# Designed miniproteins, single chains: the designs that were tried, part 42

Each design is a single chain, and the fold is of that chain. pLDDT is the mean over its residues in the fold that is shown.

## One batch from the design tools (miniprotein)

Design m1441
Fold by ESMFold2-Fast:
Structure m1441 (fold): chain A 99 residues (1-99)
Amino acid sequence: SSEKLRELIDEMVKIGYESIKAGLSPLEIAKKLQELADKNLPNLSPEEQEIVLELMKEFEQLSKKVSEIKDKERQKIMTQLTIISLSAEGLVRLRALEK
């Protein structure tokens, strides 16, 4: 079951980077990743669902903060860092489930 959460996190990272390349705003990216998460939630355990919900809440909050950055290049860099943070935090929480 941990493999399904890992696959979801990997897909979220891929979609996130593709969305940045497509010129989507931080909030549009957050919405797209939330839709991906929602579609995959029924395939996860209750513990894995809780992790995804917490990660998505944090990602939305960070994306709102990043959306306030007026410099487009800086906003893009901060969006990339937010996606990296999502992946890293997801992996840490997944490791906790495997113990």
Scores: mean pLDDT 85

Design m1442
Fold by ESMFold2-Fast:
Structure m1442 (fold): chain A 114 residues (1-114)
Amino acid sequence: GSLTERILEVFKEAIENNWSEEELYERLLELTMEEAEKNNLPESLAEADAEILTTVFTMYRKGKSREEIIEEVLRMAEERRLKLTGRPLSEDERYALRHYVEGYLDLVEKAENS
């Protein structure tokens, strides 16, 4: 299936089996690493995507609001960018990341309601 379908199935399995944050991260990392290799993207991007997906799922399950989750992911991404490059995220990068997080939140909601 598509990456989106595979993420949805991982989220469903995590709910059904009451996975720890660590177990969820490891499974998501396998998924994002496979996708990165397929698309010739760096491993660091796969690690970042797995961390974002894990954070979105975990915070949603803890009852955090969509805006709190989006702002936390933006902080994480900004911290990572500053550490690696000494430069903040651009406005276009922040916009794109917000859009991806909203999509991931929709997947968590779909997994919960399935």
Scores: mean pLDDT 88

Design m1443
Fold by ESMFold2-Fast:
Structure m1443 (fold): chain A 97 residues (1-97)
Amino acid sequence: LLSEEEFERELAVLYSAAGILKVAAQLALEGFDPTVSEEEARRTLELNTLIIEAVRAYEAGRYAEAARLFREAAEREEDPELARRLRELAERLEELA
């Protein structure tokens, strides 16, 4: 299980990455990246919106909501390693709720 420092660091990294990926997906949907399909861009936008909302819920002290959002993100994530990390964050938050 993650220490408090590891947990906070993981949240900061995921929040930053999710913000970048959300902007990239939105630009792809607007036609600025023709190598990304509309379906892929929408999926990336939805996934990273869930991650951003999860971190914001945590910052607001809404641990149960944050855990649910991270579990939804994990179910949508195709990368097994990232999906595992998202589930670990959800489990940590469920312990706080």
Scores: mean pLDDT 83

Design m1444
Fold by ESMFold2-Fast:
Structure m1444 (fold): chain A 75 residues (1-75)
Amino acid sequence: SSAEKEEIRKRAEEIAKKFEKEMEEQLIAAGVPKEEAEKLAKEIGEHIIERVQELIDEGKLELAKKIIELLEKLL
């Protein structure tokens, strides 16, 4: 349903934001300059959103939800 797809997109955006923050912090801790860490973290977040959208477009809603659940557990 349209509502289910929208819920999955919102969850993907939320998890991408959390991964961006965590990745930025880890990259800075590893000695990556702040500007480079911010760019890399943003790219990772964008890729999460893109991959989840691809699964939605393919009708793989259950798989999209499971991936989001796994990513949530890693944070």
Scores: mean pLDDT 86

Design m1445
Fold by ESMFold2-Fast:
Structure m1445 (fold): chain A 70 residues (1-70)
Amino acid sequence: KKEEELKKRKEAIENRRKYYESFFADGQKAIDEAEKTLPEEDRPGIEQARAVLEKQRADFEKYYEEELKK
């Protein structure tokens, strides 16, 4: 049935989303630890890493929203 296929597709997308949410949480922790240990002169690198991680997170969220609506 079409409903069964849609359900399986949504479950696969949600499982991937949860995996990436965990991955981004781990990345955030790594950046937080680096910020604690690195000198202020390396702060631009930390800010760049945060910006890249947040952009990737936002891009994946948009991707999953579009896939779930499809």
Scores: mean pLDDT 77

Design m1446
Fold by ESMFold2-Fast:
Structure m1446 (fold): chain A 82 residues (1-82)
Amino acid sequence: GLTVDQQQKLGPLLQDLLELLLNLPEEQRKKLAERLEKEFGLKLESSEPYVILDALVEYLLTLPESEQEPVVERVRELVLTL
């Protein structure tokens, strides 16, 4: 899980991202899943919003804290450009 400091910094960004994912049609979520696999090597079991979010959080935990926020912002840009 996220540390308290990570939750405070990333929590609002991840919440906004989850809301965007929940409002995406299935076809757009599939396109996002393909882009995430290509750019970050994420292996997604499905294009369901919580599956995408869980895989992203797991990936973020492998990164230095200084690189976590830029990755969330990049994912948000990918969502907004679908």
Scores: mean pLDDT 80

Design m1447
Fold by ESMFold2-Fast:
Structure m1447 (fold): chain A 101 residues (1-101)
Amino acid sequence: PIEPEDLERARELIKKAREALKKGDLRKAAVYLTAAGIVVAGTGDPESEEVGELYKEIGDLYASSGDLDTAAKYYERAVKLLEKKNPKLAAEAQKNLDKVK
């Protein structure tokens, strides 16, 4: 099963990454995004819709920071997880992937 505490921690780290990006602290943002990705990948249900949503959000923030290669990897994972469970969000992730590749 998904660890709710891990998903909550990932959302907290993503929020901190957004705050760091708003302040122009790209290094701190990268640290928080890396930590969020590790937490999400370590969940008990890595194929859940929530994990796909979090990978898309992490990809969006890497893209905003200028790390397009890392953003593309997260978008690819998000598309694969969301294709059948949330096709609309998967399409948005695919569109974002196409912009960073």
Scores: mean pLDDT 82

Design m1448
Fold by ESMFold2-Fast:
Structure m1448 (fold): chain A 88 residues (1-88)
Amino acid sequence: MIEELQKQARELTLQAVGYVLRGIGYELDGNNEEAIKYYQQAKQLVQQWGQAEIQIAQMKGDEEQKKKIQEETQRFLSLLDKKIKELS
């Protein structure tokens, strides 16, 4: 049901934000190896969030929202990939 997917998407958002914040914390401490691990976990959570939001948009028949979520997901993944490369 849409309500269960919306709850899942919210939980994935909070988890992804948590991993990004921890990654930033490790980066500020100069621990690039741990920062990379947290950013990689954040990437997986962002991909799962994107899939959940796309399913919600499909169930609503909202093609414009589906395209927007696809673009936002790719943008977040690109930013995390760039950060991981900078720290490697």
Scores: mean pLDDT 88

Design m1449
Fold by ESMFold2-Fast:
Structure m1449 (fold): chain A 92 residues (1-92)
Amino acid sequence: SVTSDMLYLATKEDLVIALTTYFKLSVPTAQKIADAALAQVDVTTSSDLEIYRTVIKELRNRNLIPENLKSKSDNVLAQELMTFSRSGGRSH
């Protein structure tokens, strides 16, 4: 539906901002990670924490988490990534 498509696009944009701000990924890499994570969740029913946790798992599977952050749990990294989405990037 149009609503689901708009929510997907908005969520993807928010994830790209968070990933480039917190993990310093390039925009193309952040887009690939966002798409891979969003393919595993339903953006209309999944919580933000579930979406961001899936993003962290994709980063971990691709060995894209910096060494200084690898010791943090997926829940902690997901919560931290969410704050950079809200404070570092303004979703309009």
Scores: mean pLDDT 83

Design m1450
Fold by ESMFold2-Fast:
Structure m1450 (fold): chain A 76 residues (1-76)
Amino acid sequence: SELGKRAKALLDQSRQLKQQAQQLGNQKGVQLAQQGIDYASKAAQAVDAGDTESAEKYLEQAEKYNKQAQEEIQKA
C-alpha cells in the first residue's frame, strides 16, 4: 500500500536522523528523531489495522518531527 510505503520511508529517515544526531551529541535532535520513529511506527500499525485516517495523521506527525530533527541537526 502507498501508506505502508510512506510509513517505511519515514521510519528509515527517522532512524538515519537519530543516528546523525547521536553522532553529533545533539540530544534535542535525538529526541525529535525518536518522535519521528514513534509516529512512523504507529502509522505502520494503523495501516496494518486498516485504519487509514489514523495512519495519515500519524504520517503527518512523523513528517513534522523528521523536519524538526533535520532543522535541529543543521543548526548544530
Scores: mean pLDDT 89

Design m1451
Fold by ESMFold2-Fast:
Structure m1451 (fold): chain A 105 residues (1-105)
Amino acid sequence: GTTVRNLSLTAALGAGNDTATQTLTEKAAKDSTATLTVTATGPGTAVGNLSGTADAAPATATDGETATTSLSVKAGETVTVTLTLTGNGAAGIGHGEATLTLTDV
């Protein structure tokens, strides 16, 4: 089977490096591949971190980009997704999205 979870962050990014963060946890029912897809629009950088018993490389996206990372997880393990949206000094509204997909192997 497949489990899908979504995170969405919208932040007013002022002058400077303002940061917004959201976290999600999901427990794998079966041995699975966890895939995290991160998309950003507007000013700033969206970074998705995917952590379980091991950590995946971060997925980093700037305006209009999509980045993906993945992690193998065992049945009963909990995966943690952290989505961080960081300003780049340009004022405006930044938006970051992260989708976690657990696909049975």
Scores: mean pLDDT 81

Design m1452
Fold by ESMFold2-Fast:
Structure m1452 (fold): chain A 70 residues (1-70)
Amino acid sequence: GLERVKELAEAAGLDPALGERIYQGLVSLDGREPSDEELENLVKAAAAGIAAAPRHRETGSAGDGGYFKK
């Protein structure tokens, strides 16, 4: 859940707020709570993606451009 994704984000060296966004994005996409394995995989992918291509809302030209907005 939300608490777990924050811990995973911290373990990956990310801001806990990013973990919260990841959780909210997953719930929004699937309409269900993600599993712990899904959270782990997505946190790893998000960490790699942020490092390689910072396209999250903080850097978005339109104030959008979020990782989970598809």
Scores: mean pLDDT 65

Design m1453
Fold by ESMFold2-Fast:
Structure m1453 (fold): chain A 56 residues (1-56)
Amino acid sequence: MKQQVTDPVSGEVFESEEAYFDHLDKHPVKDPITGKVFPSREEMYEAGIEETKKEM
């Protein structure tokens, strides 16, 4: 399937949801909210959860 997917956080456009997830698993991602570069989406999620927990 060739439905384009746009990451609302980074604004990057992907050919499909599968391409988007594959990219996040194999390439570093930059969170525009925190400005940090992470080696994978899982690391980004962990950092986001920690920041939210710290604020409460």
Scores: mean pLDDT 64

Design m1454
Fold by ESMFold2-Fast:
Structure m1454 (fold): chain A 90 residues (1-90)
Amino acid sequence: SAKEEAIKLIEQAISELKELKEKYPELKEPLDKIIEHLKEAKKAIEEGDYEKAIEHIEEAIKVAEETEELKFLVPSLEALKRKVEEVAKQ
């Protein structure tokens, strides 16, 4: 289902960000904030609260935009937001 696909994409993103934290421990604080927002987005999707999930993804995007070294994550987070918006319309 589209919901299960969205959850899997968020879980994959969290896993990739955890690997990035191991490689660049100096980026731990902003990466932890992004990971926390993605975990809350996953919980919101599981509860059917897509508006809350989108808000958490937007907060994750903001953290990435405010950190020069993490701006490269913004396109991927925007794609994740679009996927959740598509699920919400079904």
Scores: mean pLDDT 90

Design m1455
Fold by ESMFold2-Fast:
Structure m1455 (fold): chain A 76 residues (1-76)
Amino acid sequence: MREKLDALRAAVEARDAAAVAAVLASFTTQEERDKAGVYLLTLVDDPELAAQLAAALRARDYETAARLLIEGYERR
């Protein structure tokens, strides 16, 4: 789990949307998704972007989720 979160952070810091999407798609269990969700909320300060990110993740639209996460991270 931590290795996936570390990979997610590195991909976001690199602004690599394809890598971010791939890591998000790798969270296959509900426990992994719950832990990832808590972590993602620490990266996105804007509540409107956080709501859009949550909707994209629920839809399994990982490309949109990756773009929104990078945007939210940069708006910090």
Scores: mean pLDDT 76

Design m1456
Fold by ESMFold2-Fast:
Structure m1456 (fold): chain A 76 residues (1-76)
Amino acid sequence: SEEREKIKKIVREVATELYNEGKASTLPSDDAIEQIARGLEGVDFKTANLEAIAELLSTVEGVDKEMAKRIVEALA
């Protein structure tokens, strides 16, 4: 879906920014990015519990707590 592709783009941009800042040693896999996008599709970031979403994202392979927080901030 268009929303899923938008989320995937934002996740890749955030991961790349953290990599360039020296805050991430690797980028998440395409499978991990797809998992994140599927999980976040349909979420209203204006009303959602952003902390709970960040905690959930930090369970995804290749995503630490800092990356999860930055992804949620970028989507809000």
Scores: mean pLDDT 81

Design m1457
Fold by ESMFold2-Fast:
Structure m1457 (fold): chain A 94 residues (1-94)
Amino acid sequence: MLYLLEVDIRLKPSASEAEKEALMKRLREIAESTPGVLRVTVRQHPLDPNRILVLVLAESEEAARRAAERLTEAAKEDPLVEGEPRVGVAPLHL
């Protein structure tokens, strides 16, 4: 069964576009390097440019949760991140 992971990260409004792009690149690299991750999309939230959305398609729930742990740890260490990342993991029914 495939799993979808969504990580929603709020940024400080003072974050520059270059700083946002660097963080998005780092988050993509972390997700893509996680075993069992099949696809990764990192984008600014369509309704809020100070939010980054990381979408991960994983081969298992374990892989999705491992990606979530790595992504939230990286986000918490970044001084541009405001508050706790929001995480959702759901099975993808085909």
Scores: mean pLDDT 86

Design m1458
Fold by ESMFold2-Fast:
Structure m1458 (fold): chain A 56 residues (1-56)
Amino acid sequence: LRETFEAFAREARRDAERGESSPALNELARQLGPHVDEVLVRGQRFEGPEFEVPRR
């Protein structure tokens, strides 16, 4: 879990680098504690393509 959580945190940082998911990430980070398992499963989809945002 700790290792998986760290992997997810890195993905969140990469997305935060775009500066668009800052508020959403903050909410996810708080729910990560109780729902880490669910978030990890979804995190695999949040790798990048599923997190499509309005491209500049």
Scores: mean pLDDT 52

Design m1459
Fold by ESMFold2-Fast:
Structure m1459 (fold): chain A 77 residues (1-77)
Amino acid sequence: SEIEKLLKKVEELSRKAIELAKKGDFEGAEKEVEKTLEAAKQLLDVADSKGDSTTGSSAAIRAVGTAVEVEILKRQA
């Protein structure tokens, strides 16, 4: 389903962003964060259209959490 594809994309991009930040590539990490947030926004739109607020909310929390974790790692460097 479209929701399953977008959820996997959010997970993959989130993982990549955190991995890049842990390696000190904050420019690469921030670009992957932008992609993660965009994928989560698309998932929210699709989930809302189908009445699945729970899956949309989970993806949004994951994307925001990824952005915050990358920011924390950047500040610790």
Scores: mean pLDDT 83

Design m1460
Fold by ESMFold2-Fast:
Parts: structure tokens; C-alpha cells; sequence
Structure m1460 (fold): chain A 80 residues (1-80)
């Protein structure tokens, strides 16, 4: 349903917002290489949200990819 698709998009937006917040809060603790890695992941997550908005038929696939990218970003931030 449209409501279920919107809920999934909202969850994806929240994951991107969380990673952006964590990056901003921990930026000074990250090496330049770690900053570049997290920023690249953040950009990939945003691109996937745009793709999911354009093609709701793949929303579950894009949500899973965003979740995996968010976990990668958190691991980099946690290792700093």
C-alpha cells in the first residue's frame, strides 16, 4: 500500500539522518580516510533513497542496502 511504502521511506530517511548526525558529532575523532569513507557511504545512502522514491517496487531491496551501509558507517565511527 501507499502508506506502507511511505513508512519504509520514512525509516530509510531516519537511517540516513542518524548516520549524518553521528558523522557530524564524531567528525573530529575520525581520520581523514575514515571521514571520506563515512561521507561516501552517506552519499550512497542518499542516492538509494532517491532510487527508492522513484521505484517503489524495489523499496525492500533498497531498504536492506541502506541498512547494510548504515551498519558499515557505524562500525567505522565506533572504531575511531
Amino acid sequence: SAAEHQKLLDEMFEMVREIGTLFYQHKSQLSPEQQQQVWSIFQQMQDLIQAAAADPSKIEEYKQQIKELAEQAKKIIDSA
Scores: mean pLDDT 86

Design m1461
Fold by ESMFold2-Fast:
Structure m1461 (fold): chain A 91 residues (1-91)
Amino acid sequence: LETDLLSAKNLVEEAIKSAEEGNLKQALRLLQAAKDVLDAAIAAGHKTPDVEKAKQLVEEAIKELEQGNLKKAIELGKKAKEILQKELDKL
């Protein structure tokens, strides 16, 4: 569970970096991977309001990136990262 949250946070962080570097395909793949890790963590029983909110923000970031709204996608990714870090700090 802690490993899954750390993995999701790191994937979101790399996605933000890839987006800022203009590698949108890589950013999208990394956000999708982060969503899959969060889905697995929730299915395994790590279902908290903060984890669910982080997942929602990642899903919104994916949607914004697919629509070409790069700045909004980065903003949403940063919010998801902050929530995931806060959740990790509680463990």
Scores: mean pLDDT 84

Design m1462
Fold by ESMFold2-Fast:
Structure m1462 (fold): chain A 94 residues (1-94)
Amino acid sequence: MSPTEAVREAARLAREAGDERTAKALEDALKQNPNPSPFQAAYAAILAAKAAIDAGRFDVARRLLEMARELLGRVTDPQARALLERWLAAVEAR
């Protein structure tokens, strides 16, 4: 999955979970930056996953967390990867 496709899917899944604000924010971010990095796409997936968890949609959150983990493998900066791993763990603990 490309980073652009990942942000689109994160927005779609956030909307499916009932969080229109997060979905719109991700769609607007993609309009501002149509070529997001793997880091930006992973962060979008983590943000959408948190929204899904807050909405009680654990089925949606699981798909978003799996997408975030795949994108995290494409982040080449070790510091950025470590930061994403910390955010992912924090969301999974909720």
Scores: mean pLDDT 85

Design m1463
Fold by ESMFold2-Fast:
Structure m1463 (fold): chain A 70 residues (1-70)
Amino acid sequence: MQIDSSGFSREAIILLASVALVEMAVRTFNMPSDVANQRLDRIEDEAKTLDDQARAVVLKQIDQVRRDIA
């Protein structure tokens, strides 16, 4: 289902940006996968405070990054 990006809270946008920064840190700065997964775990915990729709988007992005760095 397509999500209207204009409906995202600042918190959801910040968490999505944090996930993207972890992926960039692994790819560009050779961050170890274990450290990256620990940071993603923290972002996942923060996502629990979001509404169901925003949380689902953040969790989906976390899952994608975990697959990409595995």
Scores: mean pLDDT 78

Design m1464
Fold by ESMFold2-Fast:
Structure m1464 (fold): chain A 83 residues (1-83)
Amino acid sequence: DVVERLTEAFVRALREKRDDNAIRNWAYTEIAPLLADVPAEEAERLLEEAFRRALERVSAPKEKIDLLWRYAREALRSVHPEL
């Protein structure tokens, strides 16, 4: 289940990643490959659902949450550039 794998990737990043470079690398190595095989029309919805589920499980500073979402969206656009 892509949503579950994305959710676990977000949960790990929210708990473990400490800086911009680590979050950027996470997005391109863990998020992008999961979305590359998903149809473009579903990829954004699945990413949003996974992020929502992760935030229900883990609290983190707003700055970190915003940074993770920014890089996750950039990773999504790298594999689905029309989104």
Scores: mean pLDDT 84

Design m1465
Fold by ESMFold2-Fast:
Structure m1465 (fold): chain A 79 residues (1-79)
Amino acid sequence: GIHVSSGIIGTNLANTLGLADEAERLGLEETAEFLRKQAEEVSELRKQALEGTPKEAQEKMAKASELAAKGYDAFMKAL
């Protein structure tokens, strides 16, 4: 349901922000900026998921997961 989808998006948001903080700590400024941008998009998807139908929430969750995966890949490549 909407609560499960919102929770998963929230976890992806927290993870992306954590990676951004770690990138900043490591001096990876461009990667940190990219991750902050990904986090902003994930945050917006979470808001949209809460305002829509269960189906729309599920679609927003899938998109948020895709963005989180791209963020993780970018972080790992920058190491």
Scores: mean pLDDT 87

Design m1466
Fold by ESMFold2-Fast:
Structure m1466 (fold): chain A 81 residues (1-81)
Amino acid sequence: MPKILSIEEWEKGLEEALELARETKRELADQPARFRTELDGLRQLVEREAEKLKELQPEKAEEIDRLLARFNEELDRIAAE
């Protein structure tokens, strides 16, 4: 997510990223190591964008952290499935 958006737009972006992660897992079903590398990259990108959002919207920091934690939990579930 290269552009900093509203919290609602970011939450939607996280949902789209999870959908992309599931699609990537399907495409790389025979290459689980590559899939995990791509998930790690996505996680790092999302964490970086979360920090930028907290800088721009400090009043929403707790909500941003909660959404980030849920996103990471869902990524872990996709990786484990």
Scores: mean pLDDT 79

Design m1467
Fold by ESMFold2-Fast:
Structure m1467 (fold): chain A 99 residues (1-99)
Amino acid sequence: MDLKVPSLSEWKSLPKEEQIKILEEATRKAVETALSDDPFQAEIGVSLARMIAEIAIRSGDKEAIRKVAEILRKGAKESKDPKVAAELEAIARELEKAA
């Protein structure tokens, strides 16, 4: 995965709205991957969702945390795989505790 992670200084210099948009877009991509009919892609998507959730929690931005949790909950409801749905719900629940 080619994570062009900006430096911490660059990330903190971004407007809050841009930071939130980046996290939302990354979360939507992770959910899209998790909803794949390919088991390998689905597992990658869930793993990406966990990593993004950890980044959101570490950011300390309650709005970013809540928006990421909302996207994950919607993905869980759209999942046809009970295991993927349960994993996405668990991640969303941990985010909601941090918000």
Scores: mean pLDDT 80

Design m1468
Fold by ESMFold2-Fast:
Structure m1468 (fold): chain A 70 residues (1-70)
Amino acid sequence: GVEVELRELADGRWGGVVVAPAEEAERVRALVDEFAPKGQATVTELADGRMAGGLVGDRETVEAFAEAAR
């Protein structure tokens, strides 16, 4: 399944991380591409083959990113 974590950062921005199994990698990349113009986006392939997508931005944008990942 997809794992989602949301955190408020020390500078008042919000961070969201989505971790998905390798078979969902294209979905995570597409999600990050969709939200990249709205914040600071990252994609990392983990050593175990899972894909991690991240977004840093305002609370509403990061919450929308997390909901779209579920």
Scores: mean pLDDT 83

Design m1469
Fold by ESMFold2-Fast:
Order: sequence, then structure tokens, then C-alpha cells
Structure m1469 (fold): chain A 88 residues (1-88)
Amino acid sequence: SPEEQLARVRRLLEEAERLVDKAKEMIDSGAPKETVRALVEEAHRLLDEAGRLFRELSVDPQTRLELARRIAELQNKVREVEERIDSL
């Protein structure tokens, strides 16, 4: 159902954000580069799945706009963390 698909997109975005935030904490604590990279790669996979499901979502225009902005913001956040990892 559209409601279940919306809930799934939201869960994927929440999990991706959690992984990105964890990756940032791990960089700050001096964790191994490969461990941090694995978290960011998983966040990227979750965002790709969320984006795919989002394209097929039947929701109101306001909800669609909010999700599109959140996906874009999170994609930028992932990119920033990837750039930071590459400088380690």
C-alpha cells in the first residue's frame, strides 16, 4: 500500500541518517578507515533504495516535497562524510 511504502521510505532514511551520524562519531574517535567506509557504503545503499521507492510513491505533494528535500540533504551529508574519509 502507499502508506506502507511511505513508512518504508521513512525508515530507510532514518537508518541512513543514523549510519552517517555514527560514521562521523567514529571518524572523530579515530576508528579504522575501513570500518567507517563500510557504514557510509551501507548508508549510500539505503539512500539508493529510498530514492527508488520514492519515485514510485503515491503521496500528497507536500509529503513528496518534504521527502525529496530530506533525500537531497542526506545525499549531501553522505558525500561530505565520504570526502572526510578520503582525507584520513
Scores: mean pLDDT 87

Design m1470
Fold by ESMFold2-Fast:
Structure m1470 (fold): chain A 95 residues (1-95)
Amino acid sequence: MKKEELKEEAYKLFEEYLEKHIKLAKEQIEKALAEKPSPEVEKALKDFETNIEKEKKEALEEFKKELEKMTEEEIKKLIEEIKEAIAKLDKIEAA
């Protein structure tokens, strides 16, 4: 059964999606800090940098558990959805 191969592809794509999303979120906070410096925005950036590694690991663990519950057909649909989400993030970054 090809389910294990599909799970590996979905996991890799989700990790890529998370990395791109995290990068965009950080850039957004950095822009806010540059335009209007405040202690609150500085703290938000520091808290983001401190917590993001842990949150990424937790999200990947949860995603891996979700994949175990899914059928091969559901994982194939999820792979296409993640690819579309990545493409949308790439368009936002280019704008």
Scores: mean pLDDT 80

Design m1471
Fold by ESMFold2-Fast:
Structure m1471 (fold): chain A 104 residues (1-104)
Amino acid sequence: SDLEELKQRIEAAKSLEELYDVLREEALRAGANSTLPPEATVANAAAHFLAYVGARFGPEAARAVAARLQALIAELEAAGAPEEEQFARLKELILAELDELIAR
């Protein structure tokens, strides 16, 4: 399925830049029309995933995911987490959210 293929591509991503590119491509493919700055940041990667969820699963699913993404980003920023940790934690949360969406 499209979701299984997305999960595999996210699992294969080895950097924040690779994760950002995958999420941006899927958001655009799902019909998300919002453009974000090209910088591969945790916030921008999370925003692309949220746009994808909203386009594919609707605003209620996007709202629930947004709350968890915002909480994670706030935690990582407050802790001054290094980029590798930010990438790993974001990837883990996105994969968990995709597993929930696949199970529905």
Scores: mean pLDDT 81

Design m1472
Fold by ESMFold2-Fast:
Structure m1472 (fold): chain A 55 residues (1-55)
Amino acid sequence: SKRITIKASSKIDPNKAVQIMKDVAEENGVSLHEVELIYVKEEELNGKEYEVEVE
């Protein structure tokens, strides 16, 4: 199984963050338990709304 980390702005809407986690889990064929959400400063995202890392 894959471990997936999502980095999102701390200013992101919580419901939107949960939806992104579900979408990423489904796209990668993993359970939601294998997806970790980390809040970062908006400046660390290089103008992106979120960033996905697959291990």
Scores: mean pLDDT 78

Design m1473
Fold by ESMFold2-Fast:
Structure m1473 (fold): chain A 67 residues (1-67)
Amino acid sequence: MKKYPKPFNNGLTAVLQKHYDLAIEHFKEALKADPSLAKDVAALANYLEAEGEVVAAAELRKIAALF
């Protein structure tokens, strides 16, 4: 498994709790620390879109596109 920085793991926890605004802030911090995580954030956005969370998916894709 990949070792993720703490902000990325905090973002995943927030997604599971449906706190998408908090998740977005955590993922921004993670991407500042490791921009290579942009593809992992994009993959998570694709997963959320498939689950019907279209708005959250769009916001995560927007963040990933900045890196």
Scores: mean pLDDT 78

Design m1474
Fold by ESMFold2-Fast:
Structure m1474 (fold): chain A 82 residues (1-82)
Amino acid sequence: GIEDGIGIPVNKINELVEKYEKKYSKKIKDELQKEIDDSTAILDKGLSKEPKSSPETKKIQQFFNDEIEKAKKKVEEIEKNN
């Protein structure tokens, strides 16, 4: 995209995962879930204004979905280990 606004929530999720993995806490699950929910809402609003067939839209959506799925897997792993 022309602006990095759509990328900001993904970077926030990655920073939280990396930071909290170092401290490991059951609270990570709740905070990661909130960031996933917030990021998903921003993605849905942002992409609804873009043409679905554009290569840029597909790249952004795929990248964002991959990052959200990684965060979801981290939440699931925390639940299984606690």
Scores: mean pLDDT 61

